# Designed miniproteins, single chains, continued (3), part 46

Each design is a single chain, and the fold is of that chain. pLDDT is the mean over its residues in the fold that is shown.

## One batch from the design tools (miniprotein)

Design m9686
Fold by ESMFold2-Fast:
Structure m9686 (fold): chain A 92 residues (1-92)
Amino acid sequence: GPAVKRAAQALQKAAEDSGFKVDVEVDGTTLTITIEAPNTTSLIGIALLAIGYGLDGWDVDVQISGNTLTITITAPDEAALLAALRRLQADL
């Protein structure tokens, strides 16, 4: 819904303000984040956070190619996705 889309836009802006080139897409309860960073090491923390959601039973896919990280997260509902977006923004 609109709240999730606004949170996704806020996450994209926060990541860009932190020096990342980022694209954040939402489709229902599925979040796709594509991040380009100055080096691969700076992506590891974000990847580990995403893996944490997978350990909590969410569908999470993490791909690293050079300096580009792609994270796909499927949350159980929009409220859970909104909380995850806010947490990701806070950890940037």
Scores: mean pLDDT 76

Design m9687
Fold by ESMFold2-Fast:
Structure m9687 (fold): chain A 74 residues (1-74)
Amino acid sequence: SSTLEELVRRAAEAVTKIEDKKTMEQSIRALIRAAEALGVPLSVVERIMTDVAREKGNEEAAKLAREEVEKAKK
């Protein structure tokens, strides 16, 4: 739903403020798992997370989001 996508977007924005790469990876994994548990498709989670990371100029967050979504598909 639109509301769940908005919650994912807000969480993704918080992730882009994390400076430590390992903490960012863990936060991205937690966000993906929470969103999937709430019924948000992984493709939608990836789109929102990469869009937010791009908007914030955080290429590391965008890369980690793509990598962690691919791991979640397995």
Scores: mean pLDDT 85

Design m9688
Fold by ESMFold2-Fast:
Structure m9688 (fold): chain A 58 residues (1-58)
Amino acid sequence: LPLYRVTRDFPRRLPRELALRAGEVVELLRVVNEDWVLARSVATGEEGYVPRSALEPL
């Protein structure tokens, strides 16, 4: 799966969101819409929704 770097901190606001800190790496599982993706943290294995604007391709 493609790897992405987290470019900014993202605090979880809803239970299905994934809380991320800048510099973390995620696997992109699915593009949901123009604003959101479903991703999995490489460090923790947790899955959740994150804003596309918080990610850049590795």
Scores: mean pLDDT 83

Design m9689
Fold by ESMFold2-Fast:
Structure m9689 (fold): chain A 97 residues (1-97)
Amino acid sequence: SALESLSPRERRVLLTITRHVIVEGKGAVTPAEIARELGLSPRTVSRHLDRLAERGLVEKHTVLRGRKRVTLYSLGPLAQAELDELLELLAEEEAAA
């Protein structure tokens, strides 16, 4: 599956998005929110998100809030196709924490 080709850090980023979007019912998440939760720089998170987007695992949205552009990420079509596997991996990570 596409998930098997992910680095450990790419997997952590994708699982964090999966938790926020699916488990917590948020429509999308910001790179800054992911960076705060994982203790990574926003630049590092953005680089991983760009690679995940190229693989169809996340989907990038740009929205306007007043005069400011805000970037949001949701699950891409390939991640949605493998949602059961993502939820199993997420449960395993949470059990290990």
Scores: mean pLDDT 84

Design m9690
Fold by ESMFold2-Fast:
Structure m9690 (fold): chain A 88 residues (1-88)
Amino acid sequence: ANLGLVLLKQGRKVEAVAAYQRALELDPNNADALANAGYLILGPSSEVRAVELYQQALALDPNNADALNGLAFILANGSPEAKELARK
């Protein structure tokens, strides 16, 4: 039961990622879509990519709360490589 629920939730994340990727194809300057894509892909093997997306969002909107919160999370809990990139 719990495993099935996790797999269903993973399916929803794939759909959400596809929607945000489409939004970025239409408007690459969409800071909210960049920040949300970073959040959705965030995992142990994707932290560096998530930092890059948060930094792109902040380059467009320095006050984007989702991107700032994402970078703060990485600085506190991320891998050494992601933390180094996030400090810049």
Scores: mean pLDDT 67

Design m9691
Fold by ESMFold2-Fast:
Structure m9691 (fold): chain A 91 residues (1-91)
Amino acid sequence: SMAEEVEKRADELYKRYAKELEELLKRAEELGDKELAREAVITYAAIAIRVTAVHIQAEFDPEKAREELERVEREGEERIKELRERIKEAE
């Protein structure tokens, strides 16, 4: 079903971003950059909350959940890219 497809995509997105943000957090910590580490944690928390909301919404309105998941993916990719570039510049 569309709900099951949205839930699977949300799980896959969460696992991918969690891995990337954990890597970025570790790199920021190795640099001693507290601000970049904080931004990585906040980004992780925000994505986790939104993905959880998409999972719940998929049971009630799978079309709206799909649209929100697409926004989470777009915004999350931009945020992670920005963090990665800033960390690389600080290295």
Scores: mean pLDDT 86

Design m9692
Fold by ESMFold2-Fast:
Structure m9692 (fold): chain A 94 residues (1-94)
Amino acid sequence: SGELEEELKLYSEGVKLAKEGKYEEAVKKFEEAIKAAKEPTALMLLNLGEAYAKAGKLEEAAKYYREALEKAEPVNPELAKVAKEKLEEVEAKL
């Protein structure tokens, strides 16, 4: 659908911004991608959490790492492990 194309475009823009260290801008693009998505993926939620963590917004990062873990756990054990480890790192700083 057209929504999927917009989702992927916004997500790709967020990834580029994060690679450039523009974490607050990356957060905005990942949030827009998630809003455009009918069902956000665990990877999208993990990358949003990472961008929040890099922006110093640890409570938001913990929220999205938790959501990523819940989505990944039944389907992708490796991604679930990454989400859990990042959640534990952020919660240790709260």
Scores: mean pLDDT 86

Design m9694
Fold by ESMFold2-Fast:
Structure m9694 (fold): chain A 61 residues (1-61)
Amino acid sequence: ATREEAEELERKGREAEAAGDYETAARYFSQAARLYAELGDDKSAMRAALRAQEAAAKAAE
C-alpha cells in the first residue's frame, strides 16, 4: 500500500460524505485506515477509522 493510495481513499470518503452517501464514505474511510496502518501511520489510521465509525453511524440514521 502507498500513502498516495490511502490519501485517495480518504478523498473519496470525503466526497461521499459531501454527497450524503455515508455508507460509501464509511467504506472508503475504513479502507484508508487499513492502508495507513499497513504504512505504520498509526495517527492517520486512527483518524480515518474514527471517521469511518462516524459515517457508519450517520448511515444508520
Scores: mean pLDDT 85

Design m9695
Fold by ESMFold2-Fast:
Structure m9695 (fold): chain A 64 residues (1-64)
Amino acid sequence: SKILELTKEIFRLLAEAVEQLLKAEQLLKDSDSEEAKKKAKELEEEAKRLLEEIKRKIEELKKL
């Protein structure tokens, strides 16, 4: 089922996005350095990219 395939992919991407955000938060809790802030921002941007991919998959799901 295309619906089942897309739903599984959405859940996988969501789990990855959450992991990136948790890593960013942990990094900022462990250090207030400029390097930590930069790395946290990179992880947040990666999570943002994954969320955009999720959005596209949801739009595909809506059209089925």
Scores: mean pLDDT 86

Design m9696
Fold by ESMFold2-Fast:
Structure m9696 (fold): chain A 64 residues (1-64)
Amino acid sequence: MAAGIAEAEARGDAARPYTVTVNKAVEILEKEGRELDLDELALASRLAAEGYSAEEIAEIIKKK
């Protein structure tokens, strides 16, 4: 059982705080007619984990 080393493991608790932010970023991009691929979704999740806002994530993905 490896639950005690969970800080390095992106398990459910690590994903939950970012879900709302990532969903808002996706909604912003969808309103502009842009679809995200798997790499862009992974980038959005990482940026949310680093403390970026939904609007900042959308701008970063749009400019990449």
Scores: mean pLDDT 68

Design m9697
Fold by ESMFold2-Fast:
Structure m9697 (fold): chain A 66 residues (1-66)
Amino acid sequence: AEAAIAAAREALAAGDFEAALEHLRRAAPASPRPADALGALRLAEGTTDPALRRRLLEGALRIISA
C-alpha cells in the first residue's frame, strides 16, 4: 500500500494520470475510506475533462493517504 501511494504521488507530479489511477486503485482497498476512494477513481476513469480527472485523482490520493 505505501509503495503504491508513493508511486501514485510520483505519477501525479509527472502528469501521468493513467499510472496514477492504476497505483491509486491498488491502494484504495487498504485506505481509511475505501468506498469514497474507489468512487473518486471511478469518476476519474469516466470523465473526459482532463482538469476534472486531475482533481479527482488528487482527491483519491488525499483520501487514501489520510
Scores: mean pLDDT 80

Design m9699
Fold by ESMFold2-Fast:
Structure m9699 (fold): chain A 61 residues (1-61)
Amino acid sequence: GAAAEAAAASLAAGGGHGAAASAGYWRKQDNPEGARRGAELGAKSDGGDAEAAGAAHYEAS
């Protein structure tokens, strides 16, 4: 139901948001290499952070 949908959305949104935020941050530095690196780091953090965020959200709900 709603709780399961919220958990799935939280995992997807958290991970996607993190990756996008990292890429954006490095882009603001006017550094194409940094932007690519930020996107890579965001993608790695997406997996780990999204899983942790999902677990925490599930426990809270």
Scores: mean pLDDT 49

Design m9700
Fold by ESMFold2-Fast:
Structure m9700 (fold): chain A 96 residues (1-96)
Amino acid sequence: KEVEELLKKAIELAEEGARLAAQHNPTVATAMELAIEYLKKALDNPDDVYALEQAVGAFEAAARLAEQDPSMQDIARVFKEAAELAKKALELVKKR
């Protein structure tokens, strides 16, 4: 339940970031959308550690790509916050 709440919040923030990114950099927006799809799949089965690890990796990669664009620093921050929530969910799954 707690893992699901963290993942839902991460998806909410990430979707906001991706929507804003689409207006600035379509390549970054596409990477963010792919990361969100991985996280949505992890939400369908939050006990699947492998799926959640893949989602976290995709989120971190998309966040780094956004950070490289000077016009997207605020968007990168939002997406990085979403990535940290997903990482927190992964830590909780691994502890049980």
Scores: mean pLDDT 82

Design m9701
Fold by ESMFold2-Fast:
Formats: structure tokens, sequence, C-alpha cells
Structure m9701 (fold): chain A 101 residues (1-101)
């Protein structure tokens, strides 16, 4: 895996990987998106990791892994508790998990 992009800072590289992961999600390449978001977590400063956790949760939600989606949305909210998107997606993931059981 290539974590850092040559010529960019670690934080800049992390934000680029979030962008690449979002593009992969849009194309249905969920496992590729997950790898990009995991790389972003390692590159982002602690206070900004909620962005990577949010999109990682979205990737697992789309993949149908509702338990992991819940875990990552809760991690995002632990850093950024007022994120409305994370709150809405967490409730969606919980409802889908209940419907599956």
Amino acid sequence: YIPRIPGLSDEESGLVYIGLGRAALKQGRYDEAIRYFEAAIDLLPEENRWRAYLVLGEAYLKKGDYEKAIEYFEKALSINPNDQRAKELLETAKKKLEEKR
C-alpha cells in the first residue's frame, strides 16, 4: 500500500485518499474505497480522523456490513459529536441491522 503521496503533506495525502475513496464508492468499488479510507486514517491528525471514520462507515453501510458501519459512525461522532450526517447514517445503519435480524 502507498500511504503518502509524493509532494504532499501527510494531512493533504489523507484528504486526497478520502476523495479517491469517495470516487470508488460512487463506482461501487467498496473494498477499494475502504482501503483508501484506512490509509487516510493513518495520515490524518487525530482531530481530523472523524472525516475518514464517517466515509468508512458509509462504505461498510453500502457493503451491507451494518455492525462495522455503526462502529465507524460512533467513532466519527466521538471526535465530532455535532455531525448531522454521521447521526443520520448511524440511525439508518441501526434500522437496517434490526431489519436483518
Scores: mean pLDDT 82

Design m9702
Fold by ESMFold2-Fast:
Structure m9702 (fold): chain A 68 residues (1-68)
Amino acid sequence: MDKIKKTEDESMKVMMESGKKARDIALEGEKNPKTKDKLIKKAKDDFIKTSNESFKKIDETKKEVEKS
């Protein structure tokens, strides 16, 4: 139980931090319109990647606990 919850909490924290960083990058991009699209796209791609990795880690942890 603790391992799954700890992994979920850690993954949620990482996803929330990634989301906040993406928002901060978007706001920073408003200061330079030429880089705005590139910064937003990169932030979005990074957030999607982080979310996918977080869900995969949770799934792997659940499988390990079920086998134990």
Scores: mean pLDDT 75

Design m9703
Fold by ESMFold2-Fast:
Structure m9703 (fold): chain A 68 residues (1-68)
Amino acid sequence: MAEGIARIQAALPQLTPAQRRVLGRILAEGRLPSQRELAEALGLSVSTVSRHLREIERLLGTPLAEAL
């Protein structure tokens, strides 16, 4: 729901620059892309994207798919 986006934006100051790049791309797409799509878009490995998504979800207290 829209409330999820507000929670995501509120968490931005707690994220590292790399995590903010991942989250910013997700928000710019208006959807949750696959880890492969994020890796290609950001020039990262799928493993690196997976690690950043896990850390972001931990800070949000909820999976990104549920927050969007």
Scores: mean pLDDT 74

Design m9704
Fold by ESMFold2-Fast:
Structure m9704 (fold): chain A 118 residues (1-118)
Amino acid sequence: MPAPFARGARVGVVSDSEAAARAAARGLEESGLEVVATIVLEEPTVEAYRAAIREALAAGAEGLVLTVEDVESARAAAEAAAEVAPAGLPVAVSSLDPEAHAVAVETLSAAGLNVVNA
């Protein structure tokens, strides 16, 4: 099973849904994590996710939470993270779609990212 984020870790939230981003940020803070960035994408493209992930990392994020509504957004988010995130960076995926979750986790793991629980 994937490990949780380290206690007190600084995390960035990148989401294709404002409601999902808000819920994720709240849950992370209630779990003792510091949310340093919350970025919501209106157009969940690979380019938009790359820009958002770079912004979160520039804000001091030591880990990422990617919330994805569907398989297309999951692929875009995971591809962007694979390109711009440093190797071994802890990344959590949140999705109500089990296929979207599985696709993101598989892509992130194949790229050498450390997939964790939020």
Scores: mean pLDDT 83

Design m9705
Fold by ESMFold2-Fast:
Structure m9705 (fold): chain A 97 residues (1-97)
Amino acid sequence: MTEEEKKKIEEYEKKAKELHQKRISAVNDLVSAQNELATRTAQLEKEAAEKGPDAQARLNSEVADLQARIDALRAEITKLNDEASQAIKEYAELKKK
């Protein structure tokens, strides 16, 4: 095995570790955002029932903002999973040689 091949293996291992950490962070952010959406929706629905249409308009706006954040986090997790899968394939092929 050449020194260049050893260096590439080390670079792939480092990249895999970094992608794994980014994925864990994104998943934790998604869970937190989903919990916030559930809690905030329940609180605002109670206020909307008690205070009428102005409170309902506010509920719709805040829920839409939280949903947009959740959608963005899901897209990021999908991208990170694709990048991790590609890195694993490249590493496996390099190791077989």
Scores: mean pLDDT 78

Design m9706
Fold by ESMFold2-Fast:
Parts: sequence; C-alpha cells; structure tokens
Structure m9706 (fold): chain A 84 residues (1-84)
Amino acid sequence: MAAEEARRAARLEELRRRLEEQEKKLREEHPEMTEEQLEVIRYTALQLQIIGLEIDAELAEKRGDEEAARRAREEAALLRELLA
C-alpha cells in the first residue's frame, strides 16, 4: 500500500516536471506566444493524451492485457489530476 502510494506520488511529480519542461521549451521556441495561448496548448495536449490513454486501455482490455489496461488508466488518472 504505502509503496504504491509513494510510486504514484513520484510519477505525478515526474509528470508535473515534464509539463514544466515542455512549457519552458515552448516558450523558448515561441517567445511571441502569449501566456493564454500556452495555457490553451498545454490543456489541449493533456486532454488529447488522456483520451489516447483511455483508448489504449480499452484496446488492451479487448486483447486481454489487463496489466497494460490498468497502467493506461492510472496514467490517465494522473494526467487528469494535473488538469484539476
């Protein structure tokens, strides 16, 4: 239990860090972009990734790959937490 919670927390922090790095890179590549435009792009990208993971989970379940389905659903849940 505690080990899984710690692992989930570490993964959430890793996802936050990746998001920060992506935002920094986007700002460096497109300094003309407004903060509002960056926010819309990040939100849209996260939403698309969540949808992709949900599709991956459904396809994995259809193939009988329960572990892959679980991992995809957990990843989608973490990304949703970043959007909240």
Scores: mean pLDDT 80

Design m9707
Fold by ESMFold2-Fast:
Structure m9707 (fold): chain A 76 residues (1-76)
Amino acid sequence: EAEEYFKKGEELEKQGDYEGALEYYNKALILAIKNNDVELYNKTLKALNKLEAEHPPPEEKRNEMAQRLYEASKEG
């Protein structure tokens, strides 16, 4: 479930696995968009933006995640 992906992202971030946290936060965002879960979307987006600001991912991975998120938003 989307909430489980968010929780996994938090766990990985706490462990210092910022790349893994980024992946799971993006999975949570995608599911929140598909399910129209505004609360989960907002909290996940906030966590993701903070993570990216504090620990910027490589550009290639950022572009891949952005593309997956874009595709999810356009399938609705």
Scores: mean pLDDT 77

Design m9708
Fold by ESMFold2-Fast:
Structure m9708 (fold): chain A 70 residues (1-70)
Amino acid sequence: GAMALKARAEELLEEAERLGVRALLSGNDDAVQKVSELLKQARELLEQGRYEEAVELAERAIETAKEGLK
């Protein structure tokens, strides 16, 4: 249901933010910029109640951050 998707989006956003901080500390400016933009868009979708789209963008932010840490 919508509440489960909201909780999942919030959980994924927290993970992406933590990984984004690690990318920042690693000096990967390109990864930081991309993650920041995806997180901004995902948060906007979450505030609009568009939870499925917020989950998708949060997952993309996590993937981008993980690639930036390689």
Scores: mean pLDDT 84

Design m9709
Fold by ESMFold2-Fast:
Structure m9709 (fold): chain A 60 residues (1-60)
Amino acid sequence: DEVARLAPLLFDPDPEVRREAARRLAALGGEEARSTLAVLLHSDSLDPVGREALREALAE
């Protein structure tokens, strides 16, 4: 699924890749994207870089 393809890109070391992935996830909308974002935000596996990218996407 599209969400599964974009989620790992949020952990990419390239900030442009992370921003693009976060933007696309936010643009998808819907319950699937929202649930995936919520799980990632509550995961201890998400590093500060990925967490910041998600916060930027959600603030839009």
Scores: mean pLDDT 67

Design m9710
Fold by ESMFold2-Fast:
Structure m9710 (fold): chain A 54 residues (1-54)
Amino acid sequence: MNARETARAIAKRLLDAGYSREQARKAAETVLQHFGLSPEEARRLAEEVVDELG
């Protein structure tokens, strides 16, 4: 499943475009939920992805 890779790519694109860390996290969280993750798992993974990007 490429949910993590897709979330990371979207978060990075938003951060590179000048969006806030919070906006990037929300976008990643929404994408992860579309891949079928629970709200709790999507939030946790989105936070991890944004943290990895710095």
Scores: mean pLDDT 82

Design m9711
Fold by ESMFold2-Fast:
Structure m9711 (fold): chain A 58 residues (1-58)
Amino acid sequence: MSSLQKKIEDLQKEIDRLSREAAEAVRAGDWDRARRLLEEIERLEKEKADLEAKLKSL
């Protein structure tokens, strides 16, 4: 198993966790927290896409 594949899996787990936290923040009416969590999710999704592109070239 490549280190890139493991990092992609780890990023997906973090995205899933942050998505649950963002949903909870929205439910609580904490819009500032929800926005920060969504911005972090977007950043991690971009990182994941970059790693997936690298994995395809292996």
Scores: mean pLDDT 83

Design m9712
Fold by ESMFold2-Fast:
Structure m9712 (fold): chain A 65 residues (1-65)
Amino acid sequence: GPPPPAPLPDIELLERASLKAQELIDKGASDEEIAQVIAEELKPRYDVTADQILTLIQQAKAQKD
């Protein structure tokens, strides 16, 4: 049969980063602060910078309206 699904450490990491981002957004943190926290949480698994995350946040906002 197909191989069993691997453990989801990446999904767990992304979920933790998302929860922290939501908490910061709720507290009115700046996009730069949110980007820094997300990048720091993702760095052990993903080679991302706060600047890259900030760009994605800004693009997501721009695409909305």
Scores: mean pLDDT 71

Design m9713
Fold by ESMFold2-Fast:
Formats: C-alpha cells, sequence, structure tokens
Structure m9713 (fold): chain A 61 residues (1-61)
C-alpha cells in the first residue's frame, strides 16, 4: 500500500541520515523526535506522515 511504501521510504532515509552521523536509527530517531523508537511506533500513521513530509522537505534544501 502507499502507506507501507511511505514508511519504507522514511525508514531508508532515516537509516541513511543516521549512518552519515555515525548513529543507529534508534539514536537518530530519538534526536529528531525526542522519543524512543518504540514510542515513535505508537504514533498514528497520519502523525508519522506529517512528520516525514517535514523531514523530507528539510532534506531537499
Amino acid sequence: SSREEALREAQRRMDAEAAERGLSSEEYLERLYGVSLAEAQRLSVEELSARLREYMDSLRS
């Protein structure tokens, strides 16, 4: 589904950004959102999608 594709795309981007900083995906996610990976997984898909749009927009500039 497009939702699953969006989440996979976000996962790839987060992994790449974490690697650039020498961080794990968990550590990078905590720095970005101020929450653990487990807590981030509790967010609604709408909330995640909104955050991902902002994140991707920041990466384009």
Scores: mean pLDDT 67

Design m9714
Fold by ESMFold2-Fast:
Structure m9714 (fold): chain A 92 residues (1-92)
Amino acid sequence: NPEEIEKLKEERRKEMEKLKPKLIELVIKHKGSVVLTASTEEEKEEMKKLVEEMAREAAKRLPGVTVTGIVMHVDLNSDEVYVAWEFTVTNK
């Protein structure tokens, strides 16, 4: 049922939007590292886009600090994919 699939996608997007402010704070507080988990290829792509957006927002909130890179780590274990992102932060 296409309507059910669209509803699930919309619910997931709303959940991701709710995570954005918390993940931005996590990046700021942890000085450039954030770890997220994704169990499907679709979730992995969603997480990638979310982390890239958060990196840009975090850079705006850290005046005098440059976010110079995002590195994705993929760990395959059983049927789950763990995606970790690292931000390179330069303080000047």
Scores: mean pLDDT 60

Design m9715
Fold by ESMFold2-Fast:
Structure m9715 (fold): chain A 78 residues (1-78)
Amino acid sequence: MIEKISPLKYLDKETNEEFYLLAEKEIGDKIYFLTASGEVYVVDKKDKNKVEKLPVRAIPDSLDEPILFSPEEAVKRA
């Protein structure tokens, strides 16, 4: 479970770890959060308790704003 503490700070309720966001991006019915550690959390808009943690390279290549979210968008364009 991810809980928002402040605009850029979140808490992982399962591990009780705090992390900072570098970016967030909404794609379809999911929201992707990029952390300062380079990890991505994926949250379902219909069920915010349904959270998946992915390596940053797993972000979908459907984002049209290559400098907005992640290094993967830049790598895909190269």
Scores: mean pLDDT 55

Design m9716
Fold by ESMFold2-Fast:
Structure m9716 (fold): chain A 58 residues (1-58)
Amino acid sequence: SALEEAKKLAEEGLRAYAEGDGATAALKVGQGYQIAKEAGDEEGVKLAEEAARQAGLG
C-alpha cells in the first residue's frame, strides 16, 4: 500500500540521515512523499512530512 511504502521510505531516509547521508535521506523521504501524494494517502503524506522535519529537510 502507499502508506506502507511511504513508511518504509521515511524509515530508510531517517536511517540515512543518522548515518550522515543527507542526500539519500532527502531522496528517500521525497520518494515516500510523492508516492503517498499521488495515491491520495493523507496519512502517508503526513508521515513523510514528519520524517522530513525530523531529518532537517523542511
Scores: mean pLDDT 79

Design m9717
Fold by ESMFold2-Fast:
Structure m9717 (fold): chain A 69 residues (1-69)
Amino acid sequence: DEAERKARIEKAKIFAISELMRVAAGEMSEEEAEKKIEEYGRSLGLSEEEIKKVLKEAKAFVDAQLTAP
């Protein structure tokens, strides 16, 4: 089911945003966060391409939050 796969991708993205926000707060390194995000995505059955997209989109979201006027 495409909807179930989309829900797993969205769950991975929410997790990625949360982990990257912790990096922004100084609670962990970007390398540690990326590793956790990749491991979580794999645990959800996502492809490497989907994990890469999740990381890219989550980074863009967090960057936008931190650069808000």
Scores: mean pLDDT 82

Design m9718
Fold by ESMFold2-Fast:
Structure m9718 (fold): chain A 59 residues (1-59)
Amino acid sequence: SLAEDLLMTEAGLSREQAKEVVELAKAGKFEEAKKLVMEKGGLNERQAEGAVKAAVELG
């Protein structure tokens, strides 16, 4: 999906990690999605929040 491609490009996530982030965001688990992007993508909290928000807007 476009949301998965965005997370892979901006956060450097694997396809499997990007899918998990999208699934968490679709379930309304935004804090868990943000933490996953921070831990696996190496992004800070602000960058991770922006990436999750962008992925939600694309999905």
Scores: mean pLDDT 81

Design m9719
Fold by ESMFold2-Fast:
Structure m9719 (fold): chain A 102 residues (1-102)
Amino acid sequence: SLTQSPTSLTAKVGETVTLTWTASSDVNGNVSWYKQKPGEKAELLFYGVGGTRAKGIDSRFSASGSGTTFTLTISELTLDDTATYYAKVNGVFGQGSTLTVT
């Protein structure tokens, strides 16, 4: 299973947030991150072992991780960053982390 933390958080415009995904065992496959707004298609942010940026993704987004712990960092938050963020590890989605920007 894949556990995301926190499950929900609120932050202000201009702040930086870090979302963490913890796998139950060492990852030996692909890690990817997605952004989903209500009513919209999920947008791919990063793929590979999480380090490869998808086309058109803002430089404010960054991803890192190894072994069992992976992070997505969003700097200079805007209201447009309000979304649920999902990690996908070896074909399995995490439960999501809901970010609200005020």
Scores: mean pLDDT 79

Design m9720
Fold by ESMFold2-Fast:
Structure m9720 (fold): chain A 113 residues (1-113)
Amino acid sequence: MKEVTVTVTVVLRARPEATRDDVRRLAARLALAIKEAVEKLGGTVTQLTGSVTVEGDEVTITLVAKVEFDPEKATPEEIAEAAKRAAEETARASPVVEEILSVEAEASEAEPM
């Protein structure tokens, strides 16, 4: 087993009627979707941390997952790509999202700062 840190950043514009609780629920759904995507590749999420930042009309959701994986079954790049796709699909399906501005996923061995 190897370990990688996957950072997923979703920047979106929330609908005017969306509440802070709606955004928190979206963040929780994103976290679950990322965990499921990683587990489908044979990975195990050992830690998952989320943060939500609101700046004007933009909402930034950052999810940091520490993942143990079998290098014979998946690469860090495949894990990051799966997490990105899961986040994009979950955000796009959310009724509280007006516009998705960006979705980025990165696999790294460094602690997120």
Scores: mean pLDDT 83

Design m9721
Fold by ESMFold2-Fast:
Structure m9721 (fold): chain A 58 residues (1-58)
Amino acid sequence: MLSPEQARAALERAAAGGASAAITAGGVIAKEMGLPPPDVASSASAEEALRAGIERTS
């Protein structure tokens, strides 16, 4: 299972890398939670959420 620090690092990479990185981060989180991987439409929403979350925590 991912540590909170590892999860945050994945989210930060997603925000820096754009949509493709958001798909990668979503996949990592989904695997840790036992969820199915995100689709292309979900990856766009995930990127927006990741950016907003990172900005608030910065």
Scores: mean pLDDT 59

Design m9722
Fold by ESMFold2-Fast:
Structure m9722 (fold): chain A 88 residues (1-88)
Amino acid sequence: RFLAPFRQAELLSSLVLLALTVVSGLYLRYVLHQEPPLLLNISGTVVVVAFVALLVLVSLGKVTEPVKYFNVLNILLAINLLLSALLA
C-alpha cells in the first residue's frame, strides 16, 4: 500500500500546499491574462510533475526516504506561493 511510508500529517501538508499553489496560480493567470509570468508557470509545472513522479516512485518502492523528498517539494511549493503573493 503506497500510503504506508507516509505519515498522514506530512502527506496532508503537501496536499494543502499544492492546492494553495494551484489556487494562487489560477488567480494570477486570470489577473495577469495579458502578462503571464513565465517563471511562475514553469516552476508550478515542475513542482506538480515532481510530486506525481515521487508518488509513482514511492508506489514502486524505488524511494527509501519519501518524507525527505516531500519536505523538498513543500519548500518548492512555499517558494511558488511566495512568488504568487509578490506578483499579486
Scores: mean pLDDT 61

